# Ledger of designs, part 9: designed miniproteins, single chains, continued (3)

Each design is a single chain, and the fold is of that chain. pLDDT is the mean over its residues in the fold that is shown.

## One batch from the design tools (miniprotein)

Design m8278
Fold by ESMFold2-Fast:
Structure m8278 (fold): chain A 110 residues (1-110)
Amino acid sequence: MEKIKEIKEKLSDPNLTPQELYEVAKELMELLGLDIEPEEFFAAVGYIREKGVENVTVEDLIKGGVPLSEEAAQLLVEAAKRAEKRYDISKLTPLEAMRLVLLELIELME
């Protein structure tokens, strides 16, 4: 609980740098027990945005060559769709979109 709250506080900062986002993503994936490297997370979010957040499926991520388990792919698709509904991440910068998807991922796992 405490560590997740600290990560959530960091992700709530709109001035978060790319380097800080990378480090926070790495720590979050470890704490959530997700077998995802930060690079894989960023590739997955980029692919979801390219395909269109509304229309993307778990199967699209797996076939798109992102090396995720089915469980990880399901969580990332759901987190991205929640972020799109709340924040219109398709209209935001890649950095801002990735930050907000991580926040929604925490909500799903809390």
Scores: mean pLDDT 80

Design m8279
Fold by ESMFold2-Fast:
Structure m8279 (fold): chain A 93 residues (1-93)
Amino acid sequence: SLDEAIEEVRKIVEEFLPTLPPELQERVRQAFDEMIEAAKARDKEKLAKIAHDLINYVEEDPSLTEEQRKKVIETINKIAKILFDALDEEDAA
């Protein structure tokens, strides 16, 4: 379940990153990799913090359009949900 969730997240990241400005791609990639690492470590607090910090970073980026900003935040929330849901399923077993 967690391995399948990580594969789904990696596919989302690969499709999503090319839609961003090049200067933002590296920062967002690093944050998503850190979120996956936190999920592998089963560190829900760290996962939440990385997602929240990335959302704040994106909200403060003046180079993004409102549509781009919304899309990035929606993608961050989608990735976080996939990882949290997988961790919650492991905790229920």
Scores: mean pLDDT 84

Design m8280
Fold by ESMFold2-Fast:
Parts: C-alpha cells; sequence; structure tokens
Structure m8280 (fold): chain A 58 residues (1-58)
C-alpha cells in the first residue's frame, strides 16, 4: 500500500538523518571540525524534513 511504502521511505530518511546527527556530534568533539559538524547537522535536518513531509501526505 502507499501508506506502507511512505512509512518505509520515512524510516530510511530518519535513519539517514540520525547518522548525520551522530557525525555532527562526533565532529564537534574537535574545535577545528566545528564547521563540518554544522554541515552534518544541516544534512540531518534536511533528511528529517523530507521524512516529515512524506508522512504528512498520508
Amino acid sequence: SMEMEKRREAILLEASGGVYLIASAVSRLAPEDAAKGEEYEKLAREYFEKGKKLLEEV
């Protein structure tokens, strides 16, 4: 069903966002990588937004 497909897609998008969120946290452990941490956080937010938008259409 479309609902099941959208749910699977949203789970994958959330997982991707979670990975980038972890990468952001790890990068922020070194001051010289702070900018890289911000980039990863932005990517995480983009993936979370895509997942949320998908679920809003159900």
Scores: mean pLDDT 84

Design m8281
Fold by ESMFold2-Fast:
Structure m8281 (fold): chain A 75 residues (1-75)
Amino acid sequence: SSEDIRRLEREKNRLQAFKESTETMLQMLKYMLDKSDDPEETKQQLLAQFEKKAKELIEEIDRRIEEVEKQIEEL
């Protein structure tokens, strides 16, 4: 139904916004780490952990977007 399509499109838009927020948060964390007086090794370890977690989350969001798109196609 058109209502089901609209609901799924809204969900897709929310997932896209969440992805963009995650990317923005990662850039903010990078900026904060760059400006900190922490040892370089500590900064590199934290950055690597943040980047890995952000990548995993973005990949999960992308999979969910694909699932929603498939549901829209099946309507």
Scores: mean pLDDT 87

Design m8282
Fold by ESMFold2-Fast:
Structure m8282 (fold): chain A 74 residues (1-74)
Amino acid sequence: SARRRKQRDLAEALAYLASDERPAEPLSPEVARIAIETLLAAGKAGRALSNRELAELHGLSVRSVTRARRAAGL
């Protein structure tokens, strides 16, 4: 489903933002967009975003964000 795809894309974006390593291949446009939006919002907040803030930002449920973080190893 579209929500499961978005959850997977968020997991990939969060894993990328948590890593100091540059990926060997470029991110998909959807994952890159999610990563940029997350980084900008965290920068404005001056801290890491909560699961609720990530859910509101990306149009997901808090449960979907929690699953995405777990998949990202966070």
Scores: mean pLDDT 80

Design m8283
Fold by ESMFold2-Fast:
Structure m8283 (fold): chain A 110 residues (1-110)
Amino acid sequence: SQKELGKEAKEYGVSPRPVPQEVIDKFKLNEEQLKGLSLLLGLVVPLDVPKPEELREQAEKIIEKYKLSEEVVRYALEQAKKEVEAAYEAGLISEKKYEEITAVLEELLE
């Protein structure tokens, strides 16, 4: 439920992001996978880029808890890479943080 998703979002310290209907249809997401992807997409936003270690720990917990497939995880991490690039281009994060976060995202994609 939306109330349950809101409670879990507070636990992870993230704002869940809406998942496009085309993505739900493409990956045939059930309710639990939809919640997990919404939370995973919320881990990296340009105005609130997490610490590298925190990103890895939170992403792994969400992927495992909601049993997200490799394809769904890949989609979310590719979106996160775009958000990190946008944050760097806007001057919101240092080059060092950009490199460290990008490395974590690339490791999670493997």
Scores: mean pLDDT 80

Design m8284
Fold by ESMFold2-Fast:
Structure m8284 (fold): chain A 92 residues (1-92)
Amino acid sequence: SLLDEYQARLEIVKAAEELFGEEAATVVVRSLSEELTESYEELLKRAEELEKQNEKIAEFSKRLKEILEKYPSEELEKKAPKIVIDLYEFLK
């Protein structure tokens, strides 16, 4: 539902801010607004590799999964790997 998507977006931004600060939250807001140009399967594999390399990215990905289980959105589920990748690229 639109309400679930809205709540998921808010909670995802808050999770990024809590773990990485306000600048990281801004990156996540941008990532949420961008259209996907890459395949979901390719993005998912890249995100999983980054989670193995960085414990805080793994924690953020876990929080993303928990948020999307509570507030389901197919659009945000498909964007989740890209959000993780964009956040990692910002933090390096």
Scores: mean pLDDT 86

Design m8285
Fold by ESMFold2-Fast:
Structure m8285 (fold): chain A 84 residues (1-84)
Amino acid sequence: MEKAKEYAERANEAALRAERAGSPRGSMAAGGNAVFASSSYSLAKKYGVDEESTELAEKAARRAEEAARLAERGDDEGALEAGG
């Protein structure tokens, strides 16, 4: 449980960083944070965190990935919406 909770927290933090980097100039930072969030979510799921924490980590990873995708396309407004 301890490591799973740690990874879920890291996924959420990475999602917040991706949201804040949701601009064309921040697209690489957003992409990096999205990869980190997705990896953290996978580890949280692997170590058997409870369903609620796993769901939060999954949502955080999806938000970070969408924010990075929109930022890469130059849609900084859409990236901020997806991250929020």
Scores: mean pLDDT 62

Design m8286
Fold by ESMFold2-Fast:
Structure m8286 (fold): chain A 71 residues (1-71)
Amino acid sequence: MTKQQQLDFKKQTESLLDKAIETGDPEITILAASVAKSALDTIKDKIEKDIYDDLKKKIDEAIDLANKQLE
């Protein structure tokens, strides 16, 4: 993957997570985060570590937020 493709993937993934969180529905947030995690895992060997780590952190934070809302 080019660096531009990796940055575009990051922006699209962040946008999807932000939109899911904005719904206020923790089930939608978990679903979006799960899809994002699956996509990230598929490209993990083709993406730079810094971009991978940043996206993984944001996905994990979205899941944690949703789980707290379900408690």
Scores: mean pLDDT 85

Design m8287
Fold by ESMFold2-Fast:
Structure m8287 (fold): chain A 67 residues (1-67)
Amino acid sequence: LEAKEADVVAKLKSGKADVSEVNLLADEYIKAGQPDKAETFLKNLVKEGLVKESDVQATLAYIRLVK
């Protein structure tokens, strides 16, 4: 998952990734039993301006439900 995270971040910085790749990776963290890592990943992307908060809001709400 760490290698996928680095790839997604690099693609976001170059404008080649879309929000679906971000949400898919967050879902992979949740399925791996690591919802806290999913939440941290999404919050860091919003903080860095790589995605909009609105783009990840539904996934963040789901993480809060399953924690």
Scores: mean pLDDT 78

Design m8288
Fold by ESMFold2-Fast:
Structure m8288 (fold): chain A 122 residues (1-122)
Amino acid sequence: PLPTTIEELIAVVREVTAEALALAKAGDLERARQILRDFFDRYGSLFGRALLEAIRAGDVATIRALLEPLLEVLRLLASPEQYAQLEEAYRRLLEAVRAGDVEAAEEALRLLLTLINQVLSG
């Protein structure tokens, strides 16, 4: 079933990323990527909407709760160069949200999601 609250979505992200992280740490990078691809296939629209709502609300805590567990897995799946780009996009996102610059935050989110898709496709 699809989560109906932000708290339920955060719980799903935590569960999915914990499973993917365990597989990545065991060296099963392909299966870790597949779990994250399946997550985005099922929840991607909800995840994107939740992040946009959090950006518009200035809710840094929700943005961190949704993205930081995912970035922890991506650190093991990405090349060092890819991960540096992910960290920079995430930094720009948080700075824009803290500044109340919704347009810059939405642009940084689009870049971050594009980079995530590239890591999961590779």
Scores: mean pLDDT 90

Design m8289
Fold by ESMFold2-Fast:
Structure m8289 (fold): chain A 64 residues (1-64)
Amino acid sequence: SPEEVKRIEEETLKRLLAARTREEQVRVLVEGRNKLLELGVSETEAAASVQRLAARVEEERRRR
């Protein structure tokens, strides 16, 4: 459902912001993508979603 997709995206964003290493960030992105796929989101949409979240985290860290 759209609400479950949003919940996974919000959880993934929070986990990305908490990640301290690149290895942890990659793990979180892979897990987030897999959870979206389990909900029936297409591979293309899941990849685009986690890529947008990663970009938002990089922007937030650069701003701080």
Scores: mean pLDDT 82

Design m8290
Fold by ESMFold2-Fast:
Structure m8290 (fold): chain A 60 residues (1-60)
Amino acid sequence: SAETRARIRELVLREAELTVELMKLIVKKRNGEPVDEKEVERLEAEIAALTAELNALLAA
């Protein structure tokens, strides 16, 4: 449906945005810069939740 396609697009775009934020923190950590580990955990949890919803929609 059009509603399902719109939701998939929203999930994909949000996951991409969060992945970019997570990669920036990983790069900082690799360079020896301090990072907020709680923010890393939050981003990983949000990405996992979005991935789970996307997989459920694609499996339907």
Scores: mean pLDDT 87

Design m8291
Fold by ESMFold2-Fast:
Structure m8291 (fold): chain A 82 residues (1-82)
Amino acid sequence: SPLEQLEREASREGIREFARIHEEVAREHGLPPVVEYDAERQVLTGRDVPIPDHVEDEIGRRVQRAVERLERELRRRVEEAR
């Protein structure tokens, strides 16, 4: 259905953005990226590697902003599809 397609596209965009944020922040702090895509669950899985609190805080801040933006965009697309 069109709604399923929009949800799938939004999930893929979210996964890419999450991975990008992790890679960007890790690079800024001289750390290797430790996030892997789990296709079965359609989520990014973190490896069992510790991340410093201040780095995790920065990732969380950027992820929260991205999630909020993507949720608003998905809501708009869903409304337009009806």
Scores: mean pLDDT 71

Design m8292
Fold by ESMFold2-Fast:
Structure m8292 (fold): chain A 70 residues (1-70)
Amino acid sequence: SPALQAFLQWFRQQMAQIDATTDPKERVALLQELLRQGHAAIKTATPEERAEIWKAIQEAHDHFEALQRS
């Protein structure tokens, strides 16, 4: 759906902004907002959309874990 494509594009842009962010406080705020929006999208998604959104959340989670351990 157009809404799913727009969400996934926004999600990838947010991940890129997190990578570019050097301020730890701002990085945490961006990560929290990204995950909040991901969880909200899952709650309203169709079964077909859930798989794509979940994949994006898993990619962000892996990225988040790597950043938090640094």
Scores: mean pLDDT 79

Design m8293
Fold by ESMFold2-Fast:
Structure m8293 (fold): chain A 66 residues (1-66)
Amino acid sequence: AGEAVARKLRRELEEAARRYAPTDAALAQELHDAGRRSEALARSGRIREAVDLAFATALAVQRRYR
């Protein structure tokens, strides 16, 4: 169960990091770090914390760019 969530969250955050890398290297690094942390949390069974971290990261990006 946690592995599927971990892969999905990391994939989405890494895709976002690739989109921002050409224009905002610092944000791309933060997105990579968030992806790794979310994956680690989900793999250790802390699925809600993994999802919450990914969601908080997405909201921070939206606040900055929308």
Scores: mean pLDDT 78

Design m8294
Fold by ESMFold2-Fast:
Structure m8294 (fold): chain A 85 residues (1-85)
Amino acid sequence: AAAARAARLAEVEARLAELERELQRRVEELRAAGEPDEKIRELTLEALREAIRLAVALGLDLAEPATLSPEMREILAEARAELAA
C-alpha cells in the first residue's frame, strides 16, 4: 500500500537525518579541538559518500546541488561510480 511505502520513506529520511546530525556534531567537536580544515573536510566527504550509497541502495536518487565545490563534485562522482560498479 502507498501508506506503507510512505512510512518506510519517512523512516529512511529519519535515519539519514540522524546520520547528518552525528556528522555535524563530530565536525563541531573537531573544530572546537582545533583540528585542521583538511581533516574536517575529509570526514564530511566520507560521510556524504556513505549517505549517497545508503540512499541509492534504498532506491532513492540524490540530486547534486548546483553550488557544489569541485572537490565535493569529484567525491560525489567517485561514490556514484563505486555504487555503479
Scores: mean pLDDT 64

Design m8295
Fold by ESMFold2-Fast:
Structure m8295 (fold): chain A 84 residues (1-84)
Amino acid sequence: MKEKQIELIELAYQLLRAVAEGDRKKAQEYAKKIADLLVEHFGEEMREKAEKTAQEDLEQLLSLSPEEARRLAEEAKKALEELK
């Protein structure tokens, strides 16, 4: 259970870093990995919903300024350190 939470937060941290760096392709890759992790946990039947939600969330995150994305990445990193 903790391992899945750590993995999800790590992927979220990488996604936010990619957004802060302006790397749209890497951000898209991490969003897909998050969707895949959710499908592994909840089952294949949610794949379409997970992928659609990840895409919509990615579009919202890409609308953030690099500074805002960087601050969110720092918060995700702090949460990661608290779980380890």
Scores: mean pLDDT 78

Design m8296
Fold by ESMFold2-Fast:
Structure m8296 (fold): chain A 72 residues (1-72)
Amino acid sequence: SEELIAEAEALVKETKEKLEKAKSVEEVEKIVKDYEKQMREIFAKADDETRKYILELERELGKFIAEKLEKL
């Protein structure tokens, strides 16, 4: 649904902002675990189209996390 897409996008944006401020691998891991818990709840409520979109958002976030870890 449109509402769940907006929630997923907001969560990814907030997670990226937290990741930019993270200073250690341990901080990144804590941020990612919190994200995974929240996104799992959104994903569970989502239909197939929304789930497909969430997986694309997660792929993009995964690249962002990898780049962040390379700088630590």
Scores: mean pLDDT 87

Design m8297
Fold by ESMFold2-Fast:
Structure m8297 (fold): chain A 64 residues (1-64)
Amino acid sequence: MTRTFRVTLPETFDPAVLIPLAARYGGSAEVVSKNEAIVTVPEEKAADFKEVLDQGGFEYEELP
């Protein structure tokens, strides 16, 4: 099972940085705008991934 997040980044960040980050957690990322990416990670890694986003100060929304 997987969990999907919409991540909004500060203007100083390239959303493409989420691609290798998601891959480290066994997931994937898709850049959808200059400041936004959709990230999918395994359910077992979702809590760790959310903690990384919180520590980095990224805004995110979990999608159904």
Scores: mean pLDDT 79

Design m8298
Fold by ESMFold2-Fast:
Structure m8298 (fold): chain A 77 residues (1-77)
Amino acid sequence: DVEEKIKKLRTPVEQDEINILKALALLWLAYKKEKGEISEEEYKELLEKIKNNDEEVLKELAKEAEKIVKELFEKYS
């Protein structure tokens, strides 16, 4: 199966990607919490999902973090 073969080929990369997504999700979550742009209930719920390796949540938060990453890139550059 093509899907199974792709998974096998990308296993180490996917592990690194998940770790990066978790780092980005946690960074985004902490940033939003500090800015007061997220409720404490929402923060707790998302944090629990991140700790449980919820890939959908990780991908969604990483996508939102992309905007912050762009801002940080401009600040760093």
Scores: mean pLDDT 71

Design m8299
Fold by ESMFold2-Fast:
Structure m8299 (fold): chain A 69 residues (1-69)
Amino acid sequence: KVEEQREIAEKSTDEIINELIESIKSNTLTEEQKKKLLEKFEESLKQTKETEELKIPLKISKAIMETIK
């Protein structure tokens, strides 16, 4: 159960990051949309931070958060 949730969370996080980067590059995201994505991403990470194997997604998420800010 926990293992399945971990793999799904990691995969989902990478997909969200990729979509965010693409949207920023295409200049389609407004400041409001960026904030919404950041909030959803933070909530997702908070739910899965109890696992030890989220190191890479967390590193990428921090880079994205700095970019959005």
Scores: mean pLDDT 59

Design m8300
Fold by ESMFold2-Fast:
Structure m8300 (fold): chain A 88 residues (1-88)
Amino acid sequence: MNFEDLKREVREKAEELLKKGLLSEEEYQFVLEAIEREERDLLRYILMIFKQYENGESEVPQEVVDEARRLAERAREAAEEIEEEFEK
C-alpha cells in the first residue's frame, strides 16, 4: 500500500468508526494528528485495528495491540516535550 492510500483509508475508517461510536472524539483527533505527522508505522497498526472492528472480528492479536500502544505512548511523549519547549 502506498502512503497516500494508507492515509486516506485510515482517515475514512476513523470517521466511520467515530460515527458508529466505536471510536471516541479524542481517539479520532489522535488518529488525525498521526496522519498529519506522517507516522507510517503507527498508521499501519491503527488500520489493522480498524479493519478488525469493521470485519466483526472479536480479537486483535495481543502483539499488534502492544505495538500500537507503544507507538501511541511515544507520540504522546513527543507532544508533551513540544508543549514544555513552548512553556520555557
Scores: mean pLDDT 67

Design m8301
Fold by ESMFold2-Fast:
Structure m8301 (fold): chain A 69 residues (1-69)
Amino acid sequence: SHARERLLQAIRRVEELIDNKAPRREVIFAEASLTVNFLLARLSGELTPEMEERIVRVTERANEYLQQQ
């Protein structure tokens, strides 16, 4: 579904920005976008356990990245 595709793109964006050591502002905006897309996918009942695990991991990585300055 479209909501699932958007969520996966949001996850990938956060991962890519961290891997490329992007400016903190870019990571913050991407994390906000991920949160919105997560809530939309949850409301649609489209979350899989695998997606939930990946969201937890990328959110933890983003929070760690932002705290390391």
Scores: mean pLDDT 85

Design m8302
Fold by ESMFold2-Fast:
Structure m8302 (fold): chain A 113 residues (1-113)
Amino acid sequence: MQPSLEELLEEIRKLAERLLEAARAGDLEKAKELGRKIIDLINEYVTLAETLPKEEAIKYLKELIELLEELIERLSKLAAEETDPEMKELLNDFVEYEEKIIESLKLKIKQLE
């Protein structure tokens, strides 16, 4: 049984909190692992949302955008204060990736409207 969109969104949110905790702890390997899992779940969420009727797809894609915008704000603040070069690079890479995903999702919504 495939997870629901609500379950996927909640799991992304939980992994995002764990990512922020790992980054604050300086656990680079755990932060990398959590980041990969978040990316995989985002891709699964988007793929599942695109199978839904137009109005529902737009709703769920907008909910994902809101979550990613919050995550970008929090990651950007953490990256700005980070003194470890490898962690700072990882956090900045995550921010850049999430910004590209948001732009992709906005285009998908426009195509559905």
Scores: mean pLDDT 87

Design m8303
Fold by ESMFold2-Fast:
Structure m8303 (fold): chain A 114 residues (1-114)
Amino acid sequence: DFLLEASERAIELGKKYNDEVLYRLGNSVRTYLEAGDLEKAKEAAIAAVVLSRAVEEAAKYLEKGDERTADMVIGLAFAVLSDLPLSVLGDITPELLAFYEELKKLLEEARERL
């Protein structure tokens, strides 16, 4: 049950890192699934998987006191989900470019599981 796994992981990480968007997204997967809206449940689950990975990575930068890079990491998740060009995020390091490609691959893998 990919949808339930995505929901539970997003709720867990959203609570752990105090990320309200991720927490709400995880709950939305469950709400849509309970309502029988499978298409919206799938969309929410894909977004939950991508944002869960970004929140977990952002926490690593926050632990180092690098709030700017943590914000950019979250921005990369929204760029991937919204198909926005990387240029709107400003100066991207090779490390952040590699992470963006990781998130794009994760998005594609999540879509393939559905």
Scores: mean pLDDT 85

Design m8304
Fold by ESMFold2-Fast:
Structure m8304 (fold): chain A 78 residues (1-78)
Amino acid sequence: DKLDKVIDLINEALSLVDDLEVQILLGMAELSLAVGRLIKDDEFAFRLTLKILEQALTVITNPEAAKIIQEAIALLKE
């Protein structure tokens, strides 16, 4: 279950960050996955989520959260 694994990783990263910009980006990533599930277009949702998570990596300062988001990105690229 690729979608649930990505959501779990995003939630884990969210638990480690207190920066509002990062929290908004990670929340948008979860929303894009939820929209993909609703419209039944996982490919579109995964591509959009990937772009949002790549943007989050540019502003994440917590190295543990960054590692978790990199794992989510790797999973989305499969």
Scores: mean pLDDT 83

Design m8305
Fold by ESMFold2-Fast:
Structure m8305 (fold): chain A 68 residues (1-68)
Amino acid sequence: SEELIEKVEEKLKRYKEVSVEQFKEILIEAGVSEEDAEKFGEYMKKTYGEVISREQAIELAREFLKTL
């Protein structure tokens, strides 16, 4: 899980803001399953909306990936 968090954070450094679709793509590219990425993307959409800051995306990724 720590390895996945580091990969996601590295990919997020290239973004100032992240959309739901970009967030899901980044999670999948880092090694998260499509099923988990979809679930996390839906949570982001409901809680924060379609676009969030890089800082919010990093925090969400840390929370989610600690459960995997």
Scores: mean pLDDT 81

Design m8306
Fold by ESMFold2-Fast:
Structure m8306 (fold): chain A 64 residues (1-64)
Amino acid sequence: GEIASQVAREVSRLPGVDAKTAVEVAKLVADGASSREIEEVLLKAGVPESQARRVGELVRRLQE
């Protein structure tokens, strides 16, 4: 979906994040995962909290 593609693109632009993490996040967004769940996945992948929160906020806005 369009939302999942936008989120995957944003995640893939983050420094130090691999393509596998971007694909995982896109699948979770497509399945209706919450912004909290997306933030947790990014934090486990080593993304800084500030960047993870920005992606979570993007997911929340796009799902409205």
Scores: mean pLDDT 78

Design m8307
Fold by ESMFold2-Fast:
Structure m8307 (fold): chain A 94 residues (1-94)
Amino acid sequence: MSLSELEAEFLKLLREKNPELARRYVTAHVRAGEALNDPSASLAEKRAAVAEELAAHDEALAQVPFSPEEREKALRYRELWAARSEAVIAAAEA
């Protein structure tokens, strides 16, 4: 499953099981995307925005009743998104 497919499934499950947490996650996700794509944003601002989305993802894993398979996919999404975001920040440092 691709990163975009894992993201879509994660968001669908959040919206179905906890709409309020889904709204908080989407807010953090949009902010992280904006910071990562803003060439005027500092590396510290990019890292802070990425940390906020990872914290929102960790809150979702703690509060939402995922099945074992859904949890495995959510963890895989977190790993892939974190790795991609770190790669974007590393490229901006060069």
Scores: mean pLDDT 85

Design m8308
Fold by ESMFold2-Fast:
Structure m8308 (fold): chain A 91 residues (1-91)
Amino acid sequence: SLTERLEVEVEGRPEELLAVAPHAAAAGGMGRVVAAAMRGAALGDTELAREEVTREAAALGYELTGLEIEGYEEDGERVFVARFRLVRRPP
């Protein structure tokens, strides 16, 4: 059996991430995982993002294998990038 792997990146200003997160969550499924990463990134809180992404991913049968949140400034504005990796192992 093949192991399934997903790599996801979300990037934006805190206000953009918080505005989009409810719409991602409303899509359901993977959208809830993405929304969790967006909220954690917007708050600059890697541990919150890790906890919520792990919970939402587990509901879909995935394990979180890595998550990084980085912040930087662009033209005087704060931008966050969240990158996370998910795996689904065969039974």
Scores: mean pLDDT 84

Design m8309
Fold by ESMFold2-Fast:
Structure m8309 (fold): chain A 93 residues (1-93)
Amino acid sequence: SQSRFKKILEENLEEFQKILPEVKSVSEFLKELAIKMGFSSSISQSSFIKKFYELSKLSENASDEEIIKAVKELLENPLSLGIDDGLARIKEA
């Protein structure tokens, strides 16, 4: 469920702060992550957020550790989202 997914992210914010140390909430984390990855357009940000929330489908059967691992893998390899950061930047130039 999306509520369980959000709770796991909130309870494990410190793990994500190792990547983005300045964020204080999940909402701030998603915004700063999108910006840091070069997604500044509304369309590219929406695509990123949509892909990120697809991980919430794992929350029904996955352990907290599996969800954290999936999020970290997504952060360490943004190309796994099927979004080319270079293409997003070129579209805004």
Scores: mean pLDDT 61

Design m8310
Fold by ESMFold2-Fast:
Structure m8310 (fold): chain A 91 residues (1-91)
Amino acid sequence: DFDSLYRGWAKLSGVSVEEVRNARTEEQKEELTKRALETVEKNYKEDNEEVKEFMKKVLEKQGEVLLASTKGVEETLKKAKEVLETIENAK
């Protein structure tokens, strides 16, 4: 569900869900990804380093899905599968 992805990015980036949905350019989506990664680094810096690194990898892959959304359904589905594989391999 892309709505759940957009809500997650909005929360981590400190912007509205509408701003995330309206992020059409690669530059805008990269800025949201950067802000989300900075939030993870700040919030998990005193926690387990492995958990922080895993969260950063998941966010980077989710950012790739967000970027792929500009290229159409097939590319978006391909990147979404990569996110699921990343989560599954971390078990």
Scores: mean pLDDT 63

Design m8311
Fold by ESMFold2-Fast:
Formats: C-alpha cells, sequence, structure tokens
Structure m8311 (fold): chain A 84 residues (1-84)
C-alpha cells in the first residue's frame, strides 16, 4: 500500500516534469502505461494540461482529465485506508 502510493507519487511527478519540459509524447506514453488509458484519451488529457484556451473542444478534453484525476484520487484513498 505505501509502496504503491510512493510509486503513484513518482508517476505524477514525472508526468508534471514531462509536461513542463514540453515532452508531450513521453507524457502520453506515461499515461497509457501507468493509468491504462487508450491513446485517444491520453492525448485529450495532455491537451487539457497544455492548452489553456477556452474552446468547446478543450473543455471536453478537461472533462477527460478530470475523470482521470477522480480515478487517481479514489486509488489514493484506497491505498491510504490500507495503510491504517
Amino acid sequence: ALEELEKLREILLELNRLIAEGKTEEAKELLQKHFELPEEEAEKVIEALTNTERTPENLENHKVALELVRRVEERMDELYEKIE
């Protein structure tokens, strides 16, 4: 449980680093590998994180990203419960 939380934290830090460095293809591969996202959904998440324009298309991309955040939060909550 703790080891899984540490690994999840490392993955999220790596994702943030790749996005900050403009390595969007590597960030997409990270999402596909560790969160089992289809390529299309991973692309939408990366677009949401890198594109700040308020277009309808980008708002839909943000919905996909928010769903990923929710799944990550649920996984973290389950892992925290197991540490107790």
Scores: mean pLDDT 74

Design m8312
Fold by ESMFold2-Fast:
Structure m8312 (fold): chain A 67 residues (1-67)
Amino acid sequence: SDDERIEAFFRYDSYNPNALKQALATVLGKSVDEINSLTSDQLLDLILSLSDEEFERLLTIADELSK
């Protein structure tokens, strides 16, 4: 749900924003520099636009990068 995606965004933004951004870049096939140029609102909009499969992959990669 959108609420779960919003909660995930704020969770990673508070403790490891770089892991979230790197994971998002990987999932979307974009550069980290491109993702870093986005505002927080634009990052949230991208996460809300992901498919369920892309969002699951985002969480998996972000979690791995946070270890």
Scores: mean pLDDT 83

